# Designs tried in a protein design run: designed miniproteins, single chains, continued (2). Part 107

Each design is a single chain, and the fold is of that chain. pLDDT is the mean over its residues in the fold that is shown.

## One batch from the design tools (miniprotein)

Design m7715
Fold by ESMFold2-Fast:
Structure m7715 (fold): chain A 93 residues (1-93)
Amino acid sequence: EKEVEEILDVFVKAMEWLGLKLSEEQKERFKKQLLEASEKDPEKFKKLKEEAKILEEALAKGGYPVYDPITGKYVLAYSLEELEALAKELEAR
Protein backbone atom coordinates (compact mmCIF):
# COMPACT_ATOMS: atom_id res chain seq x y z
CA GLU A 1 0.00 0.00 0.00
CA LYS A 2 2.65 2.57 1.04
CA GLU A 3 4.84 1.42 -1.91
CA VAL A 4 1.90 2.03 -4.30
CA GLU A 5 1.57 5.63 -3.04
CA GLU A 6 5.35 6.20 -3.38
CA ILE A 7 5.35 4.87 -6.97
CA LEU A 8 2.32 7.02 -7.86
CA ASP A 9 3.98 10.17 -6.44
CA VAL A 10 7.13 9.54 -8.53
CA PHE A 11 5.16 8.95 -11.76
CA VAL A 12 3.08 12.10 -11.13
CA LYS A 13 6.30 14.14 -10.67
CA ALA A 14 7.73 12.61 -13.87
CA MET A 15 4.59 13.56 -15.83
CA GLU A 16 4.69 17.10 -14.37
CA TRP A 17 8.36 17.33 -15.52
CA LEU A 18 7.12 16.46 -19.05
CA GLY A 19 4.56 19.30 -18.81
CA LEU A 20 1.57 16.98 -18.33
CA LYS A 21 -1.13 18.10 -15.87
CA LEU A 22 -2.95 15.17 -14.26
CA SER A 23 -6.48 15.42 -12.91
CA GLU A 24 -7.45 13.79 -9.58
CA GLU A 25 -9.46 11.22 -11.60
CA GLN A 26 -6.36 10.30 -13.65
CA LYS A 27 -4.29 9.94 -10.44
CA GLU A 28 -6.96 7.64 -8.91
CA ARG A 29 -6.97 5.55 -12.11
CA PHE A 30 -3.19 5.12 -11.95
CA LYS A 31 -3.39 4.22 -8.25
CA LYS A 32 -5.99 1.52 -9.04
CA GLN A 33 -3.78 0.09 -11.82
CA LEU A 34 -0.78 0.00 -9.45
CA LEU A 35 -2.85 -1.73 -6.74
CA GLU A 36 -4.07 -4.34 -9.25
CA ALA A 37 -0.48 -4.99 -10.42
CA SER A 38 0.72 -5.36 -6.79
CA GLU A 39 -1.99 -8.02 -6.13
CA LYS A 40 -2.09 -9.91 -9.47
CA ASP A 41 1.38 -9.54 -11.02
CA PRO A 42 4.24 -9.31 -8.48
CA GLU A 43 6.91 -9.48 -11.23
CA LYS A 44 5.37 -6.50 -13.08
CA PHE A 45 5.01 -4.63 -9.78
CA LYS A 46 8.71 -5.27 -8.98
CA LYS A 47 9.67 -3.78 -12.37
CA LEU A 48 7.43 -0.75 -11.70
CA LYS A 49 9.19 -0.23 -8.33
CA GLU A 50 12.59 -0.38 -10.07
CA GLU A 51 11.45 2.12 -12.74
CA ALA A 52 10.05 4.41 -10.03
CA LYS A 53 13.42 4.38 -8.20
CA ILE A 54 15.26 5.31 -11.41
CA LEU A 55 12.75 8.15 -12.01
CA GLU A 56 12.97 9.33 -8.37
CA GLU A 57 16.80 9.54 -8.47
CA ALA A 58 16.77 11.34 -11.85
CA LEU A 59 14.08 13.84 -10.77
CA ALA A 60 16.00 14.54 -7.52
CA LYS A 61 18.90 15.65 -9.79
CA GLY A 62 16.49 17.82 -11.83
CA GLY A 63 16.50 15.54 -14.89
CA TYR A 64 14.54 12.84 -16.70
CA PRO A 65 16.06 9.37 -17.36
CA VAL A 66 16.45 8.07 -20.93
CA TYR A 67 17.61 4.47 -21.42
CA ASP A 68 20.59 4.03 -23.77
CA PRO A 69 20.39 0.44 -25.16
CA ILE A 70 24.01 0.61 -26.45
CA THR A 71 25.56 1.26 -23.00
CA GLY A 72 22.74 -0.38 -20.97
CA LYS A 73 22.60 2.74 -18.76
CA TYR A 74 20.28 5.68 -18.14
CA VAL A 75 21.27 9.15 -19.37
CA LEU A 76 19.69 12.27 -17.81
CA ALA A 77 17.97 14.96 -19.91
CA TYR A 78 17.69 18.32 -18.12
CA SER A 79 15.20 19.95 -20.52
CA LEU A 80 12.39 18.86 -22.84
CA GLU A 81 14.54 19.89 -25.83
CA GLU A 82 17.42 17.70 -24.58
CA LEU A 83 14.99 14.80 -24.06
CA GLU A 84 13.75 15.15 -27.67
CA ALA A 85 17.37 15.30 -28.95
CA LEU A 86 18.34 12.14 -27.02
CA ALA A 87 15.23 10.31 -28.28
CA LYS A 88 16.11 11.20 -31.90
CA GLU A 89 19.72 10.02 -31.46
CA LEU A 90 18.54 6.67 -30.05
CA GLU A 91 15.96 6.28 -32.87
CA ALA A 92 18.68 6.93 -35.50
CA ARG A 93 20.72 3.96 -34.19
Scores: mean pLDDT 79

Design m7716
Fold by ESMFold2-Fast:
Structure m7716 (fold): chain A 87 residues (1-87)
Amino acid sequence: SFKEKVKEIAKKLGASDEEINLLLAIMDRLGVKSLEDLYSLTPEDLQRVLGLTPEEAAELQKRIEEAKGDFEKIVKVLLDYLRRLRA
């Protein structure tokens, strides 16, 4: 499944079980079940679920778009932002 692929890539990138669980929970709240769902996210969706400012949400959306076609890079972008939100 999509979630199993995300989990496997996140583990490969050195994410903790806590980080993986949080990432999967965020994807559930965003309604993301595929890469296509992820690519359809608006800055408003990111603001609502992640508590980002409009500027931060636009930047994250841009980083996801730049990573299109590279699943590992997309997961890395999401993990990097998740880590920033916890710092």
Scores: mean pLDDT 81

Design m7717
Fold by ESMFold2-Fast:
Structure m7717 (fold): chain A 100 residues (1-100)
Amino acid sequence: MEVAPIPESLSPFQKELMEVFAREAQRYIDGEMSEEEAAEAAIERIAEVLLRYGVPEELVEELAALLRELVANPLPSDEELARLQRVTREAMERAAAGEA
């Protein structure tokens, strides 16, 4: 299995996020990292990208905590998934506004 190439039509922010996902997913597929290690590395790199694009530190920390909880418990409730989706959307909207 191989990771799909990153589309050239994405914004710089979207490209950077996709590159993080592609890199960590490829390392997991190649057996260089466990699923847990790949997830943690991806969470840390996503947090760095969000902070760089001006997302508030408190919101980034909340998103990182929710993602780590999901990694520790891969069978989250519908309520936990809805919360993750909401926080993720807010962070993405803040990052898009920060691309000024």
Scores: mean pLDDT 71

Design m7718
Fold by ESMFold2-Fast:
Structure m7718 (fold): chain A 67 residues (1-67)
Amino acid sequence: SKKAQERAIENNEEIIDVLEKKVAEGKPGATERLARQYANLSFIYRTMGKEEEAEEYEKRAEELLAA
């Protein structure tokens, strides 16, 4: 349902905010965890038909793991 998708986005955004701060602090494993959350958010946007947003987050996840 749309309500469940909205909740999933909110939960992922809260986790991403925490992980972005941990990456900035240089915490071990934070970059990989952040990339995983971006991939999860990309999947949710695809289920909503938001292909442009999905591709952007997938690319951000790949770029984090390649750097």
Scores: mean pLDDT 83

Design m7719
Fold by ESMFold2-Fast:
Structure m7719 (fold): chain A 91 residues (1-91)
Amino acid sequence: MEKEIQEKEIEIARENLEKNREDLERQVKALKEKGKPVTLSVPEELVPEALELLEELLKKNNVEAKIELFKIDGRVLILVAPEEVMETILK
């Protein structure tokens, strides 16, 4: 496990999460209004922080949705969608 590059990538990704908070909130509102899925790709190490941010935004906007995680080559794709949409995507 190489630490130097990984730690730097994690810091950049964390900064990007905070910078993209407003964009993620717009996506959560689109999910509420139109059922449009929210997708977020993060390093595995930032999954807890990304989930906390998504849960905060979902709660703030009173949105109920399913969250699914897909591990791909050291990254995790986080997919947020209504249950019916999620069932269709995972079919």
Scores: mean pLDDT 76

Design m7720
Fold by ESMFold2-Fast:
Structure m7720 (fold): chain A 82 residues (1-82)
Amino acid sequence: SAAEREKLEKEAKELEEKIKRLQALLDYLLQNGLLGLNLGPPAEQVPYLMELAREYGSVFGLQKELEELKKKLEETKKKLEE
């Protein structure tokens, strides 16, 4: 239905935004390390950094979450093509 398609399109967009934010965070951490966090990440990422530090405790946990989000996005895009 049209309503189901709108929901899937919204979910895909939300997943793309989350992936973009998490990828930018991961790239920042890998390039700047913990020193980058102490000097101040982009202001928009600060609340997300605090949440991720509590939940994942490591760069590997962040990478795993990013891979899972990318997989969900691919599955959502496949449903939109049906």
Scores: mean pLDDT 70

Design m7721
Fold by ESMFold2-Fast:
Structure m7721 (fold): chain A 55 residues (1-55)
Amino acid sequence: MSLREALEGAARGLEADPSRGTARTVAGHLRKDYGVELDDSSAEATLAQVRALLA
C-alpha cells in the first residue's frame, strides 16, 4: 500500500468514525509504517493533517 492510499484510507476511516480512538489508531499506523507524525489529540486534528498531506 502506498502512503497516498494509506492517507486516503485514514481520511475515510476518520470521516466514518470521528473518534479519538480511530485518530490514535490511524496516526499510530502511519507513524510506524511510513514515518509520518500526526497530531492524534482529536479526530479533527488528525483528519486536518491527513487532508493537508493529500493536497
Scores: mean pLDDT 82

Design m7722
Fold by ESMFold2-Fast:
Structure m7722 (fold): chain A 74 residues (1-74)
Amino acid sequence: MELEEAIKELEKLGDVNTAKLAREGKKAIEEGDFLTAEIYLGMLHIQLSVAKLIGDEKRAEAIERGIEALEKMM
């Protein structure tokens, strides 16, 4: 539920590519593929770092919520 809200917020902000990374991470966790899930989490952390560096606070908040939701599923 919290993860889907973060994904929808990213899509509303126009960041459909980062939203897709979060959806693929969720799918990997649901399939028990935790190695693939960790790779998608790593990609999300890179996007979070970029958002923070450029001052995109709304996008950073949405990515951070997505990461937290995915980590709670692992």
Scores: mean pLDDT 87

Design m7723
Fold by ESMFold2-Fast:
Structure m7723 (fold): chain A 100 residues (1-100)
Amino acid sequence: SPLEQALARLRDFLEGLLRLAERLRPELPVISEQIEALARETLAKIDAGELTPEEAIASLRRLQALLREAARQLTDPELVAQVEGYIAFAEILIQHLRSV
């Protein structure tokens, strides 16, 4: 279904975000922990079949806010570019979830 495809893409995004959080941890341990916690919580709700499109959008918006804060504090231009990429991709996922 369109919802199953959207949730599968969201899962891949969140798993990638967990890997990004590990890369952010040395410079931004608090933001890294917040991103990891929210990503794991959202993944658990997907696995339980409990995540609505509206809840997924709300979680993505909170993740975008954390990522924007990370981008403001990071000094490594490669990590800044990766974070900005995740912010942009989260917006694509939000539009996809709104279409379901």
Scores: mean pLDDT 90

Design m7724
Fold by ESMFold2-Fast:
Structure m7724 (fold): chain A 71 residues (1-71)
Amino acid sequence: SAEKKTALELAKAAVDGADRARRGEISPEQARMAADTLEEIAKNSKDPEIQKLLTEAAERLRVAAERAPPA
């Protein structure tokens, strides 16, 4: 479905975002904001697979923000 395709692309972007946060290429604040956005999309989805995928992607971004070098 289009929703699952969009969720997969968002999850892939979150993996890249987490990697960039760990390298200090984006701020921890930016990574947290991205995680908040993914959690909101997950909360509004009625598809449990999409909800799980985006919730896991958001967690990766939050963990990366915590472990990112201080700006």
Scores: mean pLDDT 81

Design m7725
Fold by ESMFold2-Fast:
Structure m7725 (fold): chain A 85 residues (1-85)
Amino acid sequence: GMSQRLQSLLRSSVNTIGNGLMSLQESTQAQQEVLKQVETLYRNRDYDKLIALADQLIAQFADTNPSMAAMLKNAKAVIEAVKNQ
């Protein structure tokens, strides 16, 4: 059903935000911390903070990695769609 598709897209979208944050970290410890942060927001269904993180990452990647920025825009749209259910 549509709910299962949205759940799969949500998981993929959260992973996209996590990958964006991890790519900005230079140490394994910092990468683990940002991954824990994203995991915590996902488990708590804190969609507003996930959207805010996506917006920050979109701004950071807009000129340096337009492909990542496009993936993050798609991730944001999915999280907004899930929040509005």
Scores: mean pLDDT 85

Design m7726
Fold by ESMFold2-Fast:
Structure m7726 (fold): chain A 99 residues (1-99)
Amino acid sequence: SIEPLSKEEFIEGIEQLKKLVEALRELAKKEHPEKSEEIDKLYEEFIKKLEEIKKEVEEGKLSSEEAIEKLEELVKEFLERLIELLEGTELAERLREGQ
């Protein structure tokens, strides 16, 4: 009963998600500089996959509904891996509570 997201709305959503994940990356690196390399690698892998999804939607190879499903799984995997990387920290607990 909810109308599907337009291509334009989906692309705007991707850009907002990129900003949120970048802010989280900066926070995580500030609080845990000893994990900076692992955090950067996780972020780079996330952004690469995110850009692949965006490109497939832009090229008409992927519907917005299919792209949302892939995006939800990608975000879930990113958060789970970040929580595991930061395990035993206050930030990991905050991220787990936000899910």
Scores: mean pLDDT 81

Design m7727
Fold by ESMFold2-Fast:
Structure m7727 (fold): chain A 111 residues (1-111)
Amino acid sequence: PPELFAGLLEAERNADAEKIEEYRKKIKESVKKEVWEETLKALKEVLEKLGGLVEVDESLLERLVVTGFALLGKSPEELVEAGYSFEEIAILILSAVLGLPVERIKAAINK
């Protein structure tokens, strides 16, 4: 939902830890459980393929997913409906969060 994404980004800009956690929870609750779990799984698999992150915890994965969707302005359901796979969604999240082109992330995964 665009209002939840805007609220999260504003809370992050203001370093409001309580509101950041509130908006992350609301965004997670707005996503179907199965879609959320598949997105986290795909993101973890993509990060493992990149070989640089061996100690990625669940909280960090959830934070990356929520921030990524806020930056993309799209929910995981909207991306699934648009025909993206969960691996492609994970790559889009990392592209948005890291400020790197999708092709650079794909090249790193395909090593």
Scores: mean pLDDT 76

Design m7728
Fold by ESMFold2-Fast:
Structure m7728 (fold): chain A 88 residues (1-88)
Amino acid sequence: SQEEAEAFVKEVLERYREIEELEKTDPERALERLLELLEEVAKTLEERARKLLEEKEDEETRKEMLEKIEKLLPVILEEGKRALRERL
């Protein structure tokens, strides 16, 4: 639901803020936690997307959405990981 999506975003932002504070004292551990957070976010988005697609009867819509998720998600993860490594 939209409410669940908003709650998830809020939780991710709170965890990110904790990681930013950790970066000031332990940047290596902060990087590890941020990479873990990105992987958890990616997995949750994939699971939610697949569940939403299973509820659709239109196979064409399911195929298009799955293709977008599979194409976009790895790019976001790799760019995120690259940006984090560059900061340390």
Scores: mean pLDDT 72

Design m7729
Fold by ESMFold2-Fast:
Structure m7729 (fold): chain A 90 residues (1-90)
Amino acid sequence: SAAMEALVEELRRKAVASLEQGLLSAELGNYKVARTSVEMARLMLENGKQRAPDDERMQRALEAVERFEEAIKNKDIDAARKAIEELRNI
């Protein structure tokens, strides 16, 4: 439905913005703020999955957030950027 497409697009956009803030914080060495940004993105997408349980894009978005979190833990900025791009392409 158009309403479901609008929901997915809105949540994807907000999750991307949250992870971009997390990446900037991580680049400045502020890993606490980066982790908070990951948790915010995860909560938004988990809420989306509850509202659209049959939409595989929400699961793929959550997997991109998990890859971003792993990249930040490993201080791999290039992997973190790739995870954000994966989320943008959902």
Scores: mean pLDDT 86

Design m7730
Fold by ESMFold2-Fast:
Structure m7730 (fold): chain A 52 residues (1-52)
Amino acid sequence: SPLGERVREMLDAGAPLEEIRDFLADNVPGVTRDAVADLTREGLETIADVFE
């Protein structure tokens, strides 16, 4: 999924975690803002690795 590549690019660029969380909530169907609100950098890296 191009979403995983985009999340990885944002992490590598040092984007604020809140911006990455907002991107996921806006671009992944079924993912709520609340579901990603407490996601750490490690959690976001795991999501990027899972998305193809």
Scores: mean pLDDT 76

Design m7731
Fold by ESMFold2-Fast:
Structure m7731 (fold): chain A 95 residues (1-95)
Amino acid sequence: IEEALKAAEEAARHAREAVEAARAGDTESMIRHAQKAIEALKKLEPLYPVETARAIQLLRDAIAAARAGDLESAIRYAEEALKAAEALVQRLKEE
C-alpha cells in the first residue's frame, strides 16, 4: 500500500502548509493547500472511508471559516485535519 502511504503523506503535508498559511494570514494559500489535502485524502477513501470523510469535512470547515474571515476557527479546523492525516500516515506505516 505504498501509494496509500504516499497519499496520506501528501495530505498531511498540504494540511500542515494550510495551517502555516492561515497563521500568516494568507487565506488564498491556506484554501489552496486545504483543497490539495482534500484531493489526497479522497485517494484513501476506499481504505479508510470514515477517517477520510472526517478529515475532509474538517478541511471544508477550515476553508469556510477562512472565507468568512474567521482565521482562528480556520486554524483550529486545519490543525484537527492535520492530526487526522498524521494518524493515517502512522496507521499505514504499521501495515
Scores: mean pLDDT 86

Design m7732
Fold by ESMFold2-Fast:
Order: C-alpha cells, then sequence, then structure tokens
Structure m7732 (fold): chain A 98 residues (1-98)
C-alpha cells in the first residue's frame, strides 16, 4: 500500500465517522457535508489508483459507492440507513488504511 493512499483512506474513515456522530446528534446538514467531503477524497483516491493499482482502486470505489448511498439516504431522511452505510464505508476505509 502506498503511504499516500493509506493516509487518504484514514481521512475518509475519520470523516465518515464524524458524519455518523453528526447524524446521531440530529445534524443532517453537517452529516451530508462531511459525507460529501469523504466522497470527494475517495473519488480522488480512485482516480490516482486506477492505473497504478486497479484492485485497490476497485475497493476505493466500493467506499465511494457506500458514501453516495449514505448521502442519498440522509437526503431522504432515512437516518438509520445513512448511519449504516457511513459505518460500513468507515470500516472498509479503515481496513484499506491498515
Amino acid sequence: MREEAREMFRRVAETAERAVRALEAGDVEEAILLASMAAIAAAVTVAVLREKDPELAKKAREVLDLLHEAIEAAERGDVEEAIEKLREAARLARELAE
């Protein structure tokens, strides 16, 4: 794993975990902002890894897809689904960060 990619996955995990805390506090707007920031970081990671490490890029895309699903759930007011998707995204990102 590249140190740079590891750091990006760590930041994605931490930001997704912050989004969960925002939802638990009832701050849906803050959670959507944080999840969107995590999604941008994940998308950049996918783009950087696509040619250099396609297998890792595929896993980064899985994190990105979970973050998009969480944002859509939060926008619908489905807080429980949004929390579940954010927790799964954070878990996977933590695994990828080692």
Scores: mean pLDDT 86

Design m7733
Fold by ESMFold2-Fast:
Order: sequence, then C-alpha cells, then structure tokens
Structure m7733 (fold): chain A 65 residues (1-65)
Amino acid sequence: DERYRRILRAAVKVFQEKGIENTTLADIAREAGLSPATVSRILRRRGIRDKVELREAARKEGIEP
C-alpha cells in the first residue's frame, strides 16, 4: 500500500515535469525508487490500465500536482 502511494506520487511528479504523453513506466519507476516490473505488477493488481487511470487514482488518494 505505501509502495502504491509512492508510485502515485512519483507519477504525478513526472507528469507535471514532462507531461503525461512523454512519461514512461521506467520514468515513474526511477522516481519511485522501484523496478519497472514491480511498478507494473502493483498497477495491474490495482486494475490501473493506462496513464489516465493512474492520474485519476492519484487524485482519488489526494495526491495532486
């Protein structure tokens, strides 16, 4: 759960810095301090399918730019 929130915070930060279109899973993983495989597994487990859903998930957790 804390790793999930860390991924959400990392995603929001990277989206703000380079835009959602230019953000990769590797960028988010690097910012979160996790492997891309770990990030992918956690997001899949949470039912997050794309970057738009990831942004919405962060908003629901109270994590905003």
Scores: mean pLDDT 82

Design m7734
Fold by ESMFold2-Fast:
Structure m7734 (fold): chain A 64 residues (1-64)
Amino acid sequence: MMTGEELAKRIASGEPLSLEELRRALEEMPALLAVVLTEHPEYLDKVAATDPELAAELRHLIGL
């Protein structure tokens, strides 16, 4: 199981996250996730291609 520390490191480094990791980050680390999504908006395009509902939640998180 990925630890919160490992997840936070991956988010901060800009590594691609799975849909499960993104949902977990939205629940446990929304502030960190919001910063990364603001710096890397291309993540939203990739998520929207596979999970448009999650993409809508992520857009709401960053005020879009």
Scores: mean pLDDT 74

Design m7735
Fold by ESMFold2-Fast:
Structure m7735 (fold): chain A 68 residues (1-68)
Amino acid sequence: GSTAELAAQTLLDLAKEYIDDIKAGKNPEQALGNLRFLADAARASPDPLLQKAGEEIEKMLKEVEKEL
């Protein structure tokens, strides 16, 4: 895989860890903030794979916000 593919997968893996923390009630405000920064940073990338990862993280974030 390309560097961008590895970066995109790493971002998605990190997002999943933050979502697990939010659902477990472990520092949910901080984890939610980290998710938001991750999504925004990925979406701001000029790389379309990173932008797509950011869009997926944003979708995950919206679903978790509905469960809070």
Scores: mean pLDDT 84

Design m7736
Fold by ESMFold2-Fast:
Structure m7736 (fold): chain A 69 residues (1-69)
Amino acid sequence: SRVLTNEELRKLVDLLEEKYGIPKDEITKILVRAVVETGRVTVENVIRALTEEFGIPEEEIRELIEEVL
């Protein structure tokens, strides 16, 4: 799975805030936790973390990630 850059992660955080109204600090906490638990910010680890924490369907997160790649 591809690793996301810091710029791509920033864009993803912005899109999640715009589309779902989730505060940027909450999204950032979840992404940081995913990195600590898995050692990498891969597409699949990000999808899993956001799906499990916010209940967003996997396919919707995948589409948003493709917008930032």
Scores: mean pLDDT 81

Design m7737
Fold by ESMFold2-Fast:
Structure m7737 (fold): chain A 55 residues (1-55)
Amino acid sequence: GEEELKEIAKAIVDDSLEGGATKEQIIKAVEEQLKTLEGEKLELGKLVLEIAKSL
């Protein structure tokens, strides 16, 4: 469901930050990926972008 996708999206953002990525780098990478994503992957990518923008 949406709650599970949000938890996964938050984990992706947290892992990226722990790996040394900045907010701007995460946003840019996700925006590039969104151009090629469809379905559930697109929904997950949108949630990652939302969380990253709210950092």
Scores: mean pLDDT 82

Design m7738
Fold by ESMFold2-Fast:
Structure m7738 (fold): chain A 65 residues (1-65)
Amino acid sequence: SAKLEELLKEFRDLAKSLGLSEEQIEKLVDRLRKIAEELGLEILEEIIKKLKSNPESLVDIANSL
């Protein structure tokens, strides 16, 4: 899906800007892809919006991987 790849690109760009490693980014992208498959693109879009509004929460999640 073009929308899925657009949302994942927005996530990758955010994660890279916050200094996440490539390994952390790929683990999180895999999780987000599964969320989109199970819960739909609308839920993924809301998750990404929340991460953009609170980037510190993304760093905390990545450090728990």
Scores: mean pLDDT 85

Design m7739
Fold by ESMFold2-Fast:
Structure m7739 (fold): chain A 74 residues (1-74)
Amino acid sequence: MSAEEIIERAVATFKRELGFSDEDAARIREIMAGLSVEEIEELAKAAYTLGQSNPSLSQEELVAFIEERARRLR
């Protein structure tokens, strides 16, 4: 599976399950760009698990979590 394909799967899941907007989706695509498939999968799984376990978290807080984790991978 390509990096682009897994990013689109993550974005689709976040929009469907976590209420992410098109703007949030665009930000996630930007943050994940240049990461490996393995890094994207790990990051997407961590973010999804956090969102599902903590429904009180805002989309802004989830995006911030993804951005911080991605920053450490670069």
Scores: mean pLDDT 80

Design m7740
Fold by ESMFold2-Fast:
Formats: structure tokens, C-alpha cells, sequence
Structure m7740 (fold): chain A 100 residues (1-100)
């Protein structure tokens, strides 16, 4: 693994951790539907999305500076995780509106 691939992996892990945080927030709201929990879960998912997007931008820069199969793979992993967090945030916002 090159130093660039290691840095890209670190950013991919950061994006994956953000996805886990958003997924946990959604799971809590699904089990305990309330306006208060849904509002807190939206805030968690919005923070997770900001962190995932920052990780994606760093992974993209690493790939642009040192393109390899590894840096490309971790960039694609980060892109997929950002999309997954966006979908979770959308579902959380819909659930919040339904609870109001």
C-alpha cells in the first residue's frame, strides 16, 4: 500500500464512520418515533453528511495528486457512503415531517 493509498483509506474509513452514525440515528428514530428524537437524529445525520463530504473531498484530492487503483477504490467507497448518508438524512426529514 502506498502512502497515498493509506491516506485515501483513512478518508474512506472516516466516511464509513459517518454513515454508521447516521444509520444508528435512523435506527433509534425507527424504534422510538417522537418529534424530539427525530429532530436530534436529523442534526446527527446533518453533521455526519458534513464529515462524509469533507472525507470525500480529501479522497478526491488524493486521487487527483496520486492516481492508483487503491486511491480510486477508496474515492469510490467514500462517494457511495456520502450518497448513503444523503438518503438516510432524506428519510429522517420525511419521518420528522410525518410526526409533526
Amino acid sequence: MTPAERRALEEAIRAAMALVAAAVALAVVRRNPSVELAEEAVEVAERALREAREALEKAKRIYEEEPSEGTKKYLEDAEADVRAVEEILRELRERLEELK
Scores: mean pLDDT 91

Design m7741
Fold by ESMFold2-Fast:
Structure m7741 (fold): chain A 58 residues (1-58)
Amino acid sequence: MMSAAEVAKAIRAAVENGDFVDSEVREFAARAVEIAREKGHSAATATHIGLDAYLRAK
C-alpha cells in the first residue's frame, strides 16, 4: 500500500502537471490539502481530506 506521504505527493504532482480534467477540480483538491495541513492535521489525515474533496468534486 502507498504511504500517506506518497499519496499526498501524487496528488500535488497531478495538480501541478495538469493531469486533471478540470482546473477548478484541481484547485479545489489542492486547497483542501492545504487547509488540512494548516489546521495541524497529519500528512495521512490531510491526504484523506484532499482525496475526499477531489472525489466529491469529480
Scores: mean pLDDT 59

Design m7742
Fold by ESMFold2-Fast:
Structure m7742 (fold): chain A 66 residues (1-66)
Amino acid sequence: MSPVAEAVIDGLRAGGLTDEADRMRARLEALEAAFMASTDPATARRYLAEAQAVLDEGRALRDKVS
């Protein structure tokens, strides 16, 4: 996991959003695995974009509970 993603997940947990933090981790880990397994650059970029969207959603939730 990236340090940025870990910080967002930790922020969600600190804010009491434990289920959201666990779901975000699982989803990001699945997307990272798919990205690393991809041999097509366009497909890899789509997985990266989806991971970024998940991270942005997590940041928005963290900011609401901070």
Scores: mean pLDDT 81

Design m7743
Fold by ESMFold2-Fast:
Structure m7743 (fold): chain A 66 residues (1-66)
Amino acid sequence: AAPLTPESVLAEQLFRLLHREHPDLDLSDEAALRALITEEARRRFGVTLSDAALDRVATGLRLALS
């Protein structure tokens, strides 16, 4: 497995927050899902996620909410 990075830890925290606060999230709209994750990262942590971190959060949400 790849080493844990600060972005991987942040992605896990964002996944947990979004899963709790948006359990009814529309997972069929990939663009809207990615936009929401990007906005929450900016609003809560003041950060811009890498594509890899963004994909990790999106995948986690799809698995948890499906």
Scores: mean pLDDT 72

Design m7744
Fold by ESMFold2-Fast:
Structure m7744 (fold): chain A 89 residues (1-89)
Amino acid sequence: GPVRLTAEGMTEEEARIAAKAVNSIPGVTAEVKEDHSVVATVGPNPEAARQAARALASVAKKVIIEGPDGRFEATTASEAARAAERLVA
């Protein structure tokens, strides 16, 4: 199913750049929140989920990946990518 990615611990500028980058991925919709977190919704596509999670985790201190079957908090790009791919299923 779809996954929700919440990227935290960025400056406003980092958040805007990250949101723009992941919005360029087909099937990803991202928005910058007032607290400078980025929230991205990814459709049921493992490649898109992996790419979005990796991109966000490369800048953010933490990415929270939420899917129908679970939640994972990642602090590295590799952890975020693997978790997003697993949870998007």
Scores: mean pLDDT 86

Design m7745
Fold by ESMFold2-Fast:
Order: sequence, then structure tokens, then C-alpha cells
Structure m7745 (fold): chain A 80 residues (1-80)
Amino acid sequence: SKKQKLLEAAGLIGKAAMESKDPQKGQKLFELARKAMLAISKGDIEKAVKYLQEGAEVISTLGPRFDETLAKVKELIEEA
């Protein structure tokens, strides 16, 4: 379902936060994942997608080690 795919994308953004080892970007990714999950829980799919898209933008700045995670996040958002 759409909700499950968006939750999976939020989870991947949270994992990227842990693995980035950049404290500023990691904190922003955690905040975006949390906000997306809260929006999903409220049924606010439009806000959830916006937070997940912002997370993808931050992940795109983390370098090639995160390319697979970025591709997966984008796929989950598009399929939702």
C-alpha cells in the first residue's frame, strides 16, 4: 500500500542518518524521517511526501556510498 511504501522510505532515511556520520546532516535526516512518519500516521500523505523528498535531497549530498539508498527512497516515493 502507499502508506507502507512511505513508511519504508522514512525508515531508509533514518538509516542514512545513522550511517552518514555527519552530525548536522544526520540530525536533519532524523528530523525529516520523524516528521514524515508523523504525517503518515495522521493520513497527511502530501506532507509525508514533501518531507521524504527533502530527505532524498539531503541523502544526495552524502556521496556515492548512499546512491543505492537514494535510488530506493525515490522509487518508494514514486510508487506510493
Scores: mean pLDDT 87

Design m7746
Fold by ESMFold2-Fast:
Structure m7746 (fold): chain A 81 residues (1-81)
Amino acid sequence: DPEAILRELLERRVRGAENGPSAGGIVPELSDDEIAGLLAQTPTPEHRELMVRALGLTPEQVAALAPAVAAHRAAIAAAEA
């Protein structure tokens, strides 16, 4: 459930902020491809916006990930077809 994943990521961001200022609460272990996969799983623009906020991504970073997100969506569509 993409909404449940978004809510969990938002909760982790809030907890990171409460437990002290780390220099950008993004888990370094998440690759660009993994982030693109999460964004591709969001079915609506509203869910994507929540995911972007949860991960602390800038509009520039979102634009840089757009080709990878499109590739993940194409793979999902191909698996469904």
Scores: mean pLDDT 66

Design m7747
Fold by ESMFold2-Fast:
Structure m7747 (fold): chain A 58 residues (1-58)
Amino acid sequence: MLREYLEKEGFFLSDEEAEALEKAIGGDESLYPLLVKVLKAFDGNVEAAKQMLLLHME
């Protein structure tokens, strides 16, 4: 689900990248738009987006 959502927004991630981001948001679909905003801020850099989301939870 997350991978397809991100593909519609122009982010073409591997299964591993999509899974890592889904875990970072705790599987919460309401956070998908926030995840897209974070990915856009980091020009699609999945690792940077993941780190930003983890810092938000700390």
Scores: mean pLDDT 76

Design m7748
Fold by ESMFold2-Fast:
Structure m7748 (fold): chain A 74 residues (1-74)
Amino acid sequence: MSTEEVIELISEVTGVPKEELRELFETVVAKYPELEKNVKDAAELAKKSKDPREKYTILSATYQDLLDTHKELQ
């Protein structure tokens, strides 16, 4: 799954604007490259989920983790 596909999926499910997600993701991954794999793995798991609630839970948790990490970098 490409970075753009991951951002699109999180945006569609959580309602967060793609531009904000892209900036957040790029900032966090620049400091913690290992988190790129974790975010992509979570997005692939969510894409395979048949339950819309599980999909939302996975992606909203992923977004919150990125947001919390980004706040620590400010």
Scores: mean pLDDT 81

Design m7749
Fold by ESMFold2-Fast:
Structure m7749 (fold): chain A 64 residues (1-64)
Amino acid sequence: PVASAEEILEEAEALAAKAAELSPEQRRSGIHLLQQMLRSLEAAGAPAEVLARVRALLAEVEAT
């Protein structure tokens, strides 16, 4: 089934929360997943606030 925007956001938040515990290779994979989640949310027409939150989480993981 296609994940809802809420489900994708929850997965993105969970991924970002554990980013500091990940290896550099796992973080790189996580960044790629967050980028894919953002694209999925954009395609689904998610609210601007949700898109902004995922972008912030992506930036946070990239800074780790």
Scores: mean pLDDT 78

Design m7750
Fold by ESMFold2-Fast:
Structure m7750 (fold): chain A 88 residues (1-88)
Amino acid sequence: SAAEARAAEVLASLSPEVAEEFRRRAEPIGREAEAAVAAGDRERAEALLDRLLELLREALLRAGVSEEDAELAVAVLRELARRELAEA
């Protein structure tokens, strides 16, 4: 979709430094989210996804991405993640 393509462009625009800082902060939360999914704890998995998406929004804004594009990228990733959780 056009929204998914735009979100991919926004994410690809992140500098290596911003991407590395995001990865460092996101890694422990991502591991907890994977454990929650494996345990069938959807409520916890969704709460951890929300936290990851907030960290991503902060990283995008810090990188100079507009609020509109940051919100679009977060909304697209949230929708994709929820589709995967619904099939798990």
Scores: mean pLDDT 81

